# Ledger of designs, part 89: designed miniproteins, single chains

Each design is a single chain, and the fold is of that chain. pLDDT is the mean over its residues in the fold that is shown.

## One batch from the design tools (miniprotein)

Design m3093
Fold by ESMFold2-Fast:
Structure m3093 (fold): chain A 74 residues (1-74)
Amino acid sequence: TARAALSGSASRSDTSWSFTVTATDADGQSATASARYEDGTYTTTSGTSASGQAVTMTYNAATDEVDVTTPAPP
């Protein structure tokens, strides 16, 4: 089971939204991921910490939520 501390911010308008999340894993390593929607274009970035832990972000249009995925610590 993976555990990470999450902090994030979101902004939204009629035609665009952006979401940025910083996740810190059990080793104290952090990674930042971002998701952006603009004029029908959905763009995500993934971050990797110095220890090789990856953070990815996925937007779920059905629930209008953003999910952040972190791997289990080694």
Scores: mean pLDDT 62

Design m3094
Fold by ESMFold2-Fast:
Structure m3094 (fold): chain A 89 residues (1-89)
Amino acid sequence: MTPEQAEALRAAVREALADPGVKLELEGNTLTVTHSDDPRSRSLAGRLARLLLEIEGVKVEQEGNTLTITFEDTPDGREALALFREVLA
């Protein structure tokens, strides 16, 4: 991914983590994002989904208030996964 994509993603993850209505859980190569019905929490989760959809090797699935994100074994997928591991540490 580009440096601009990485920085936008870091900023979006930090904003989401600061919101009490957004929960991020990382297990293996799967990130689960759960948001409340609050418009702000929904907007933050939507921004994360949009940024992740622009990355090759990242799959995003939405069911209600839950986003399931899978990082594939591609260079960009591995870089995105490493970024989440760093920010969520």
Scores: mean pLDDT 84

Design m3095
Fold by ESMFold2-Fast:
Structure m3095 (fold): chain A 55 residues (1-55)
Amino acid sequence: GLTKFSDQDIMSNPNSAQSYFDQGRIYQQSGLNDSAQQYYQQSLDLDPNFQDAQS
């Protein structure tokens, strides 16, 4: 097909973690906490330091 997504495209985009985090927040606001947690976990999986910034 003409539509092709690769893991590399996601991994190479530094704002991908933020996009997943924002999506998680939307699900949390909708009361879909399980879905929100999955998106937050995806954000941390892409950038472990995104939410838990340690000095």
Scores: mean pLDDT 64

Design m3096
Fold by ESMFold2-Fast:
Structure m3096 (fold): chain A 71 residues (1-71)
Amino acid sequence: MDDSQRHIDQARQYIDQDDFYGASQHLRIARSLTPSSNTDAHRQIFDLDTQIGIKMIQAAIAGKPVQPLAR
């Protein structure tokens, strides 16, 4: 159990709720907490970022409103 994994898990919950803003924020925190040597955690973060991107593009093409990613 580590703090990075908790943020990854929370990002999954936000993706399930179509809250891509919340999911993106938690993945950003997870990435900052994960050392570069932990390739498994970085792969999970990358996969979830990819899922968010795909879902946001699909939602935009379908004309659904999507939340902007935080800046």
Scores: mean pLDDT 76

Design m3097
Fold by ESMFold2-Fast:
Structure m3097 (fold): chain A 69 residues (1-69)
Amino acid sequence: SEEEKERLRKEARELILEGASYGVLAIGHIVTALTDPANREEDLKLADEYIEKSLELDRRAQELVEEAK
């Protein structure tokens, strides 16, 4: 139904916003790694973890968008 499609689209938007938040955190750690070589390894590790979380949320959002078609 159209109501179900709109619910799926709303959920997808919420997942995209959450994923974008993790993406911003990843960028922050990458920038810190460029300016603090003493903690570079830890910052890049954290950036990678946030990137992985962002990609997983984007994948789930894509599945909901496909279901809403």
Scores: mean pLDDT 88

Design m3098
Fold by ESMFold2-Fast:
Structure m3098 (fold): chain A 81 residues (1-81)
Amino acid sequence: SREEILARLEEIREEIERLREEAEKNGDTVLAKQLEQALRALEELIEEFRANPETPMDELRLALDLAEHELRELRERLEKA
């Protein structure tokens, strides 16, 4: 459902914030800045979806799929650093 997708996007936001904190602790300022930008973009996307309840479900699903993929990529980059 729409609420389930929004809830998952919020979980992804929380995970990206945790990755940003780890990148900062590791002294990886470049990755930390990239994670901050990703976090901000996701926050804006979530707010946009909340403001537009008429947004088609297919757009919400696509956004979730892209966010899940980006989270996985960012995690792998942190582990490799």
Scores: mean pLDDT 85

Design m3099
Fold by ESMFold2-Fast:
Structure m3099 (fold): chain A 94 residues (1-94)
Amino acid sequence: MSREELIERLEEAARRAVEAARAAGDEEAAKAFELATRNAVEAIRAGDVFEAEIAMSMIRMTAAVVLSDKSAAEEVKEAARELARVAAEVEEAL
């Protein structure tokens, strides 16, 4: 998997998570997903595997916060779970 393919997969999963959060009125979760993903993409583009692993961990932690919120919409939780899965797969491919 190329670096650009890893970034494309991550950006696509993040886009869905952000859209789901905004559709549910959860602007805070949407912003958190945008920030964590931006940091991850920047680390991957820089070729810094260590920073990329830290950024992927931040994405998974952000998703875990959404998943632990009993008031969060199921659609947002599904998108967060998918983003966390993609982040783990991208980290394994680095």
Scores: mean pLDDT 83

Design m3100
Fold by ESMFold2-Fast:
Structure m3100 (fold): chain A 80 residues (1-80)
Amino acid sequence: GAMAEKLAELEKKHRETRQKLHDSLLAGDIDAAIEAAKEGLKTEQEMLAVSTDPAVQARAQRDIELYENLIKALEEIKAG
């Protein structure tokens, strides 16, 4: 149903955002890395909101914390 389609779309976004983040970090593009990390954070927040699977929820919660910490670290690098 619509929820299963939404979960599949969010899983695809999760993979695409991780690739964008990886590519941005390898390129040393801090602005692109911040944008990719913000996209990743939003995707994981949506995943947490729509998933009823405890394992998916636990992964999403960990990824939210990782993205929040990464964004903060990248913003500090950009400011320095």
Scores: mean pLDDT 87

Design m3101
Fold by ESMFold2-Fast:
Parts: sequence; structure tokens; C-alpha cells
Structure m3101 (fold): chain A 91 residues (1-91)
Amino acid sequence: GPTIPEEELREEATEALARMYLSVSKEADEERLAKGETMLETFGDVNGEKDPEERKKQALNMKFTEAKELYLESMKDKYKDYEEAMKILKE
């Protein structure tokens, strides 16, 4: 299991994931504005979803999931029990 106090692990993970989500969202909006694209053009058809706001959520969730997986992979070197770290981050 992790040798770091659980509260410190939760705080670090929560802050890192929040920063990742904000970064992904900001980059998507900046790219859209730079290209002069609409929400539909930027986020496209995601699994046939017709609601533009739901399309944005699905597209951002896919990018966030990828970023989260990369972060969790980097955490393997810090934590003896990767499964315990994953359980904390799912909260």
C-alpha cells in the first residue's frame, strides 16, 4: 500500500485531476476559438449524441480519461499498491 498518509494522497490526486480537467477544457475552447469552429464542428458526433452540451461532455470525458490514465501510470513509481491508489482516486 502507499506509504504516504491517505489524506495527503487524496489531496494531491484531487488537485492534479482538477488541473488536468481544467487544462483539457481550456485547450479545447482555445482551439475552437482559434479555428472559428462551432461546438458541433469542434466536438463532432460522439456516439450519435444530438445534444451539443452532451457531445462536449463526452469528448472532454474521453480526453480527461486519457490524461487520467497517463497520470495514474506515472504514480506507479510512487506507490507500492497501485490498486489502493486507484480506489482513492475513484472517490
Scores: mean pLDDT 57

Design m3102
Fold by ESMFold2-Fast:
Structure m3102 (fold): chain A 81 residues (1-81)
Amino acid sequence: MEARLLDVSYEVHGDLLDLYITVEDGSPESLRKLLIREAKKASEESGKHVGNITLTVLRPDGTLVTFDARTGRREVRPLPR
């Protein structure tokens, strides 16, 4: 199953971008492909280098998993409804 992009945003820190991506869960291959694509687009559109990626995955069970690629930190929390 292909991961679905829900949101993408970035913050500019000098010549670097901190990229924030929210996705609906999919296969590991589709997630990796989506991350590479969005990082490349952000870099090409801004003319800046991607310094960090924060990935938030919405799981089918309603949990959110947030991963910070720079620090390797992972946070899991239930979706508030």
Scores: mean pLDDT 71

Design m3103
Fold by ESMFold2-Fast:
Structure m3103 (fold): chain A 87 residues (1-87)
Amino acid sequence: REREIEEVRRELERKREEARRLRLFGEAEGGMYTIKGAVKKTMEGDEEEGERLREKGEELKRRLEEEARRLLEEGEREARERLEEIR
């Protein structure tokens, strides 16, 4: 059953990598919106638009981080269940 353990480990690693990519993407996109918001506030004096962009960036980052966390948690749960079954 060593082979089954290796398969579970590989699948968990793939899900971890996918979750990591989602989190990094959210950070990058969220950061971009935050910068755009700051530029709008400082250069245009458009405080309302700047705040909206900042909130959009934070919301996007939050949603993708939550999705990544859910994916990782689900992957760990599946791996744990499979490992228990092969014991």
Scores: mean pLDDT 78

Design m3104
Fold by ESMFold2-Fast:
Structure m3104 (fold): chain A 94 residues (1-94)
Amino acid sequence: SEKKIEELLKRAVEAGIVDEEEAKELKEKMLEKKISDETLEAIERILELGVRLGLKDLAKEAIKYLVDNPNASVSEITAMELIMIGEALDREMA
């Protein structure tokens, strides 16, 4: 639903993952592509990881990828989550 998309993008802006202009562009794409609830849930997980791990730029890239590729497989989404976790570990070890 449009309201669920708006609430998700508002959270992303408030978290500092995307700016208001990027959120507007993402909203338009998500509405045009009729993003599924499963894809919205994946975007929510990526947003939560970006906040929790301090990987806001990687979360932004992953969210944009999912919006552009709404048919991304569970394996692809899991790979993105693992890449973010690996990057967080790498930054802690540096």
Scores: mean pLDDT 80

Design m3105
Fold by ESMFold2-Fast:
Structure m3105 (fold): chain A 84 residues (1-84)
Amino acid sequence: MLEEAYEEGYRIAKEAAEKETPEEAYEFALKQMKELLPKLSDEEREALIKGAEEAAKAIAPHDPEMAQAIGRAMREALEETKKE
């Protein structure tokens, strides 16, 4: 369901932001996104990305480096899923 995908994206980004470094956050988010995106419909993928972006927007004022790392992981995972 779209709402569930949105909440999952938000959760992934929020958990990534709790990692010690932006690099660890990037690796965590990338792994989680690569696992989930292939299992979702196109509409659910969009909802997942939206949830993650909303969480990153909430994180950015406090930790812009972390928010950037999470955003990069989301973009890379989506591009790889799109290619396959």
Scores: mean pLDDT 80

Design m3106
Fold by ESMFold2-Fast:
Structure m3106 (fold): chain A 78 residues (1-78)
Amino acid sequence: SAAAARAALEAGGSPAEGLLAAAKESPVGYAAGLKAGDAALSAEEAAQATADGVLAGAPAVPEAAAREGAAAHAELLG
């Protein structure tokens, strides 16, 4: 589910870990996650940009990046 993907990303996991968490709740979610590879890559890029912002001293919220990735994954799942 998108909620499981979001929780994994918020815990500092990768988009792949988010997809795996979603897949554990539903095998159909795993197949949909493979088709949503672009969304997972976008979530990883967002997470990296957030980390880079923190290192540069900018305020960054990993939850925001995780939320965006999870929302994109949920939208593609329907």
Scores: mean pLDDT 50

Design m3107
Fold by ESMFold2-Fast:
Structure m3107 (fold): chain A 72 residues (1-72)
Amino acid sequence: MKEKLLEAMERGIANPTEERLAELREKLRAERASAEEVVEGLAAEMARAGVPEEEIREKMEKLIEEYVKALE
């Protein structure tokens, strides 16, 4: 479930580097329980409202990035 959210972010990133993905996974892993729970809830509501998966991915990326930045 949480890995699927991270995978969606990876798909939104053009040509992600192995090092960048590893750093993102470590940062998200430390705080991802709280951050991803919020984003997953919002993603589920957007999907129920019929929002395209591409927009959901964009929203998830923005929320996770802002949340991770706030936690650093």
Scores: mean pLDDT 59

Design m3108
Fold by ESMFold2-Fast:
Structure m3108 (fold): chain A 104 residues (1-104)
Amino acid sequence: MAEVEELARELAARVEARAGGPLVFRGAVVSADGGYTVAAAAETEAGRVAAGIRNVGGAEPARVLAEELERKGLGREAALLRGLADAHDAGHREPVELDFEYER
């Protein structure tokens, strides 16, 4: 728990820092291959920024990370992680692409 919460806090801080102001979230890529890889991207005045990539294992860590991301105002990333955790609990273990390529 504490390790996942620390990682979630770091990811949220990096997303905000790279946005350079109010975060305009554009999309995320979420995949699972035994663990989840979460990538966040934002449209900023400086262009599109990929702000963080982290591997998160299992459904419970993904839900904890989603809760922390939502506390930081990253509701879109939180919703994607909850969706992936729900799919994992339903027996879906295959990689799932949930959004577009975040760099142009």
Scores: mean pLDDT 50

Design m3109
Fold by ESMFold2-Fast:
Structure m3109 (fold): chain A 69 residues (1-69)
Amino acid sequence: SAAALAAMGEALRAVALEAGASEEFAQRVYDLAVAGRGSGAGALLTIELGDEAGLRAGKRVREAMARYG
């Protein structure tokens, strides 16, 4: 659903910002996720911010998605 994609995008954006990424990068990750490219958004985040940020993003996304089933 659109709401679930937005929640995923918000979770990925939050992790990117917490990891020290720019607002521009965080917005790009969000836009990819809401466009249905969540796997690409996660991969981009991991490549740019490292494996630890990627793992945190995965956990944050699972937590956010639990609200939507």
Scores: mean pLDDT 86

Design m3110
Fold by ESMFold2-Fast:
Structure m3110 (fold): chain A 71 residues (1-71)
Amino acid sequence: MLSEIEKSILDALVKAGVSEATAKTLIEIAKENPEATSEELAELLAERLGLSKETAKRIVELFEKAVANEL
């Protein structure tokens, strides 16, 4: 189950136009890879969902903004 912080990040990503499935996958990847750089998170997201690296980087940027607002 998602924590309240994770749910808030999910809601922010969905409002920014990211699908719920993609947002949940990114949150999972970030939890599994807490030391990962933004570039590494984008590569992992692209590999897991079959997205372009450019699309994944854009989604990770939105995720970082959402996390900054919660932390």
Scores: mean pLDDT 80

Design m3111
Fold by ESMFold2-Fast:
Structure m3111 (fold): chain A 56 residues (1-56)
Amino acid sequence: SRRERLERALEELTREIAEAIATGGSVDLKAKAEKFGLSVETVTRLAKEALARVLA
């Protein structure tokens, strides 16, 4: 379902953003949008939420 895709995308983004911050890497949001069948706008919103969680 869309909800399951949103939850899995947020979990993956949270892990990958934490790793990118630790290693000086990057996360390809367009690739994540394609992987999870979401819009880039939706994935960008999830990435902001993930970043907030990592920085808390």
Scores: mean pLDDT 84

Design m3112
Fold by ESMFold2-Fast:
Structure m3112 (fold): chain A 77 residues (1-77)
Amino acid sequence: SPKERQRAILEFVLLSVEVEIDYIKSNPHLPKEQQEKDLRNALDMLNDVKKEGERLGDKKLVKRAEKLIKEINDLLS
C-alpha cells in the first residue's frame, strides 16, 4: 500500500541517521565543525520523519525519531 511504502522510506531515513551517529561516535577525531554540521542536518531530517510519522499514526516511527533527536542534542555542544 502507499502507506507501507512511505513507512519503508521513513525507516530507511532513520537507519541512515543511526549509521551516521554510530560513525561519529566511533571516530572521535573527526573535525568538530563538520560533526556539528552533519548532526544538524540529521536533526532536520529527523524532525521531518517525526512529522510524517505523526501524520501516518505510526507511534513506533515517532518514538524512534524522538530517541535519535535526543541523542543528537546530547552530542551537540
Scores: mean pLDDT 86

Design m3113
Fold by ESMFold2-Fast:
Structure m3113 (fold): chain A 97 residues (1-97)
Amino acid sequence: MKGKLTIEVNPEKLKEITGEDAKYVMDKVDEAGVSPEVGGQIAGAVRDIVEGKITKRTIEADLEDAQKAYDGIQQALKENPKLAEAVKVTLEEVEEE
């Protein structure tokens, strides 16, 4: 079973997000024990968001890995109110045929 992890930012709040905020999110994702492949995809999405290239990225991964990434990002948002105002993360379970 796959998970679809969507990370999106409010463009008006994007200017308030720094590289240190991005590193904080990635540290929490790493602490959650996400695979290097999924961690790399999240790092790429976070980088592109902080650079203003995108406002939304959807990552498809194994459900357990997607859940760990979701939990890590949610922990970062819980501990940083500035990030919680700017960033939204959602997880959808996808049934494979």
Scores: mean pLDDT 80

Design m3114
Fold by ESMFold2-Fast:
Structure m3114 (fold): chain A 95 residues (1-95)
Amino acid sequence: SKEEKIKEIVRKLDELGALLERALADPSADREEVLRELGKIYAELVELLEENLTPEQVGEVENLLGAAVQHALEHRDLAAARAEIEKAKELIEKA
């Protein structure tokens, strides 16, 4: 159902948020492994988004997720990253 697919997408967004939090909490973490896990979650997210949203909505969510990753990994700003993920959740739930 659409409702179950939206819940699956939200769960994947929560997994992304948790990965970013772990990456910031452990600055000694293997960056290559973090980027590999990030790429896997992101690919799974994009597939789910493309199956359930319009191309325009997919682009908007991808922009928000890109901003979240940049805030976390480049600026070490987990609060800003979480804010962008919450905006993505709101957009997805309204779709």
Scores: mean pLDDT 83

Design m3115
Fold by ESMFold2-Fast:
Structure m3115 (fold): chain A 97 residues (1-97)
Amino acid sequence: MSPEEIRKKAEEIAKEAAEEAARLLKETDMSPEEVARYAAEKVEKEISKLEGVASVKATAEVRRISEDKAEITVGALIAAENGEVISAVYKVIAEIE
């Protein structure tokens, strides 16, 4: 894949992980920290499967904004095999009641 294709796929993966994190917060007894770890691990595994990726470091943060809402941020820092560094970030505000 080109670096641009890797970036687009990484953004898609981060979005899917953030949406799943929102569901886990709403539907399960997982803590925000457990959900964040799950999302980061999932993003790292999925991006590492992409052609042309040499390494990836994924991060996820869940921050409570109000009683019923959390901000979920999922990010990835990707080293491409051609030496380029790619950053992908997705943020969503999710209802967690």
Scores: mean pLDDT 84

Design m3116
Fold by ESMFold2-Fast:
Structure m3116 (fold): chain A 78 residues (1-78)
Amino acid sequence: KQKAKEQIKQLLDQAVQALADGDYAQAQQLFQQASQLMKDAGLSPQDIKEIDDEASAKLGAVLGDPSLVFTSPASEAA
């Protein structure tokens, strides 16, 4: 569970970096991989929220808009 959570965070970090680099296709694929791992890992709502909050903070910092919020499909199901 913790290993999967860290792997998901790593994929989201790479996706945010790809967005910063203007590689939207790579970012989309990385977000899809992270979402699939969240679904497969059976994360708790709290774990999903932590991941979403971290991804949102990174998106806001990278894109210069702190109102940007990432919500995973797994978070919506919780």
Scores: mean pLDDT 70

Design m3117
Fold by ESMFold2-Fast:
Structure m3117 (fold): chain A 108 residues (1-108)
Amino acid sequence: LTVLEIGERFKEELEKLGYDAELVEVDTVEEAKKAIERAKEEKKALVIVIRNPLSEEEKKELEEFKKKAVEENPEAIIFIASVSDPESEITRELLEAYQQLGKIHQAE
């Protein structure tokens, strides 16, 4: 499975659960950060696929930005993956997103 296919499947699952979900393809960390801010304002679930490989420094920066966004809005669901990410990293990100979904549904 490509990262885009994984993202598309996750978006489909979110929509089936009644979320307003958006999938965006971006080229830079700055574009990904803007997508996160926009989704936060619009209260949408967000799936981000980064088309370019990220450095370790860029990955850390984006991961910290995402973590802060989720901490500020516990109802936020954000999945981020780069096309160059190993399957283990993509799997971890998916599990984290599903864990967040579980917390939201359990709080209802």
Scores: mean pLDDT 78

Design m3118
Fold by ESMFold2-Fast:
Parts: structure tokens; sequence; C-alpha cells
Structure m3118 (fold): chain A 117 residues (1-117)
């Protein structure tokens, strides 16, 4: 909880400016090769959770969770979107878990929705 909160503060402090600037900086953090795999997954999950809820509200079904992920990816500038899409496809289970859903069952629904972008 505390480690997650500190990472959220670090990611979003780098995103001073517009909502789009915050999304870009969070994506850059998640795509940073100097970060551990755990830090990258936590940054990506935090981005989807925080910004997805702002855009679509709290998802109630796996299909709604997939729509939240798709809408977050649409807010990412085109130059970063393909890399962010690959990262989401790689970590769909962890993202599903961060949104409160079963990782195995919901990962496939998220992957299917993201692959259609």
Amino acid sequence: REKELELVKKIFSLGKGTFRDQVVNAVKYALDPSKSEEEKVLALSTLVYAYGIVLKGTPKTPEEAANVVVEVLKQIPEEYRDKAKELVLKHAGEIAAALGFNPKASADIIKEAVEKL
C-alpha cells in the first residue's frame, strides 16, 4: 500500500501539467528499461486504474474492465501507443487483478479488446 502510494506520487509528480501530460509521463515510466519488471507492472496497473476510472468509472464486469483498458490506451499519444499496447498484452492478467477481476479469465477478454485497436 505505502510502496504503491509512493510510486503513484512519483509517476504523477513527473506528470505536472495537463491530464495528457500525466498519461504520457506514466507511460514513459512503465516503458523505462531501467525500471524493474515489478515497477513497470505497478506503474501500468496504476495508470489503468487511476485514469481508466476517471474516463469510464469503476468497471463492474470483465468486459467493462477491458473497455477501461482500451480507453486508457486511446489517451496515449500514437507514438507510444504500440509499445503501451504490447506491455498491456504482456501483463493483461496483472492489470485485470489491479481492476479487481480474476487474472486468468479476464486477461483473455482484455487481450481480445486491445488486439482490436
Scores: mean pLDDT 71

Design m3119
Fold by ESMFold2-Fast:
Structure m3119 (fold): chain A 77 residues (1-77)
Amino acid sequence: SEVEETIQKLLDYLEKLLEYYEKTNPEAAKVIKEGMEKLKELLKDPNATMEDVEKVVEELEKKLKPLLEKLKAEKEA
């Protein structure tokens, strides 16, 4: 229940982010789509834990961080 609610909130958030980045940054959009797919697989797994969700989020952050740093550098230039 708590795991399912957390995954659903993350999917809702990532879907809004995807809509934004599809127009501005297709590389970021691809990473977000991959993360959403992993979260959907966890949603189907009755044995999924909060730790599994955290691992997906951490992987997403690691992949998005260099793309966010590029965006920040371009805004500050």
Scores: mean pLDDT 78

Design m3120
Fold by ESMFold2-Fast:
Structure m3120 (fold): chain A 102 residues (1-102)
Amino acid sequence: SSIEKLQTQFNAAMQEAIEALADDPELVALLEQIQSVMNRIFKVVQESGDERLELQLQFHTLAVIGELQVVLRLKDLAQRRATLQTTLESLQLWLQEMERES
């Protein structure tokens, strides 16, 4: 399915980011939390069968992959941490809202 291919692409990009930032355990922990939340979102969307949620997931996934590329190019550790924390919080809120509507 298109969702399964997107999930594979996302997890590959996430593993690349984790490997690139492996010397920063706090950043790795944030990346692993983002990966966990996103994979849970993928499952919820797959179970919903909702075409609108699938389209939203596609756009959000590409946005997260783009944000990872930005983080990898940032030199400031505080900016890297803040960007990943904001991404994590946004994804957690979206997951909570989806679970409320189920």
Scores: mean pLDDT 87

Design m3121
Fold by ESMFold2-Fast:
Structure m3121 (fold): chain A 75 residues (1-75)
Amino acid sequence: MSGLFYSYSVGVSEGALEAARDPSELDTAIELAEIVKKNSEYLLSKGLSPQAGKTGIELAERVLEEARRQREELE
């Protein structure tokens, strides 16, 4: 169950980033990615789905980095 929700949440944050073309939309992608990261960290802290938790953190950090980079370029 946790793995399916994590994959969906990552996909939503990635989709928001892909669709984002202005600062407000990038802020939404950043917020979604931060939620995925926090949920993934929670899974790791509880010993639940360690692989999914680690992957979720890595993917969320990549989305955050890219969204922040694009946000800076758009001002």
Scores: mean pLDDT 71

Design m3122
Fold by ESMFold2-Fast:
Structure m3122 (fold): chain A 98 residues (1-98)
Amino acid sequence: KKLEEFLKKLEEINEAALKAMEPKAKELLEKYEKGEITEEEAEEKWKEIWLEANTKVFKELKMEEGVEIFKEVAKAGKFTPEQQERFEKVVKEFFEKQ
């Protein structure tokens, strides 16, 4: 049951990221289909769009939501409280560097 709640939260974050990138992704696809850009250029720009969208969504969702999701993963893995604290510290460092 908790695994389903975790997956739902993960899907919500992924859907938010996809929605944020959708307008730019659609424009990129249209340019590629018209032959205005090469396949290699399309791949590079797609990677940029994906990275920007993910960075923006994580900033909007706040660090607390990210930490909470990772705590649920730790609980599902039956981590000890000490292991959960170490996991949370690593996650916080990741978000603070973004």
Scores: mean pLDDT 62

Design m3123
Fold by ESMFold2-Fast:
Structure m3123 (fold): chain A 87 residues (1-87)
Amino acid sequence: SLLDKAKEVALEVLDYARENPEASLAEIAAHTRELLDRRLPEASEALKDALLTGILLVVQEAREHPEMSHEEVKEMVVKMVEALLAG
C-alpha cells in the first residue's frame, strides 16, 4: 500500500540520518526526495513534499533531543506518516 511504502521510506531515512550524523539536513532532504520519487512514483508532488517536510522535522527533532531513543523517533515518524495519509 502507499501507506506501507511511505512508512518504509521514512524509517529508512531515520536509519540513514542516524548512521550519518555528519550529514546536513540538506543532504538528508536530497536522499529523502530520491527515495520518495523512486518508491512512491504514483504519489502526488504535494504528498511527496508533505512527507519530505514531515520526515525532516522528525530528523531535526531527534538531533535536537539526543535523549530520545531511536525507537521513540521511529514511533514519532510512523505516527506522522499515518496522520498525513489518513483520509
Scores: mean pLDDT 87

Design m3124
Fold by ESMFold2-Fast:
Structure m3124 (fold): chain A 57 residues (1-57)
Amino acid sequence: MKVAEAVREMLRIAGAPDELADRVAEEFKKGKTPEEIAKDLPPPVRGLVLDAYVQYG
């Protein structure tokens, strides 16, 4: 299962900008932890990133 693609899709469905969704997916592909990725994101998006990781990572 490709967690990066799942996170990208979940963020887009939740209304996040494509630029943000693509950036988060690339950080997952680089092997960063969801906590490291989430630290630079707004609180609503942070929750979505962590949820996606629990579901797919």
Scores: mean pLDDT 74

Design m3125
Fold by ESMFold2-Fast:
Structure m3125 (fold): chain A 67 residues (1-67)
Amino acid sequence: SAAQQAMGAALGALQEAAARIEKEHGPITGEEVRQLSDGEGEAIVTTPEGTFRVVADAEGNVTVTKV
């Protein structure tokens, strides 16, 4: 379904962003993922260099904020 495809795309974008954070900031030591809306997800990713909030949508928009 369109909703499943949208969520799949958002989750894929979150995973790609998490992989980049791991490459740049060291191994991911904690991760929490939640759905914000249909086709939009949030991940809180913890590394040795800090904690990052990632928001991604089905269109491939990704926002990464150090918190």
Scores: mean pLDDT 81

Design m3126
Fold by ESMFold2-Fast:
Structure m3126 (fold): chain A 86 residues (1-86)
Amino acid sequence: ATMTLSDIVLEEFTPEVLKATVTVEGSAPADRFYFYEKGSGFRTPPVPLKPGETAELLLPKSQVEKIVWTAYQAGQAPVVREGYPP
């Protein structure tokens, strides 16, 4: 069984707040998942996610330079992905 992550979905939650959403895909859970924002150094607490579950991040648009999201699964290399919000 392999864990993987969706592409990030970025949407306007309010005119000043960005919503980022990532879904765990594949057949294995993420034992730990978190978001990291490179400009501010902000990091979410790591959480476990089952296949098909989503994680959401709300951030002020003024504080978003680059979002990185990471998931860990026992026996698999970490899945690390990054994007730029619109």
Scores: mean pLDDT 79

Design m3127
Fold by ESMFold2-Fast:
Structure m3127 (fold): chain A 65 residues (1-65)
Amino acid sequence: STLLVVKTTEVLSVEEAKEKAVASLKIDEEEAKKRLESLGFELVKENEEYEQYKSEEYTFVILKD
């Protein structure tokens, strides 16, 4: 899976996240989830295509596949 980092606190579409990402990382989905949750970031949206977490300044999007 791919983790996208975006400098926003808003929930994004996948297309917006891909366009606005300041960083991207190939990472296992379960590992990404564990890392973000261990940092205290909250799951704000989940579906079959992606999961979104947010912090005070960043939104993190885990792309499935």
Scores: mean pLDDT 81

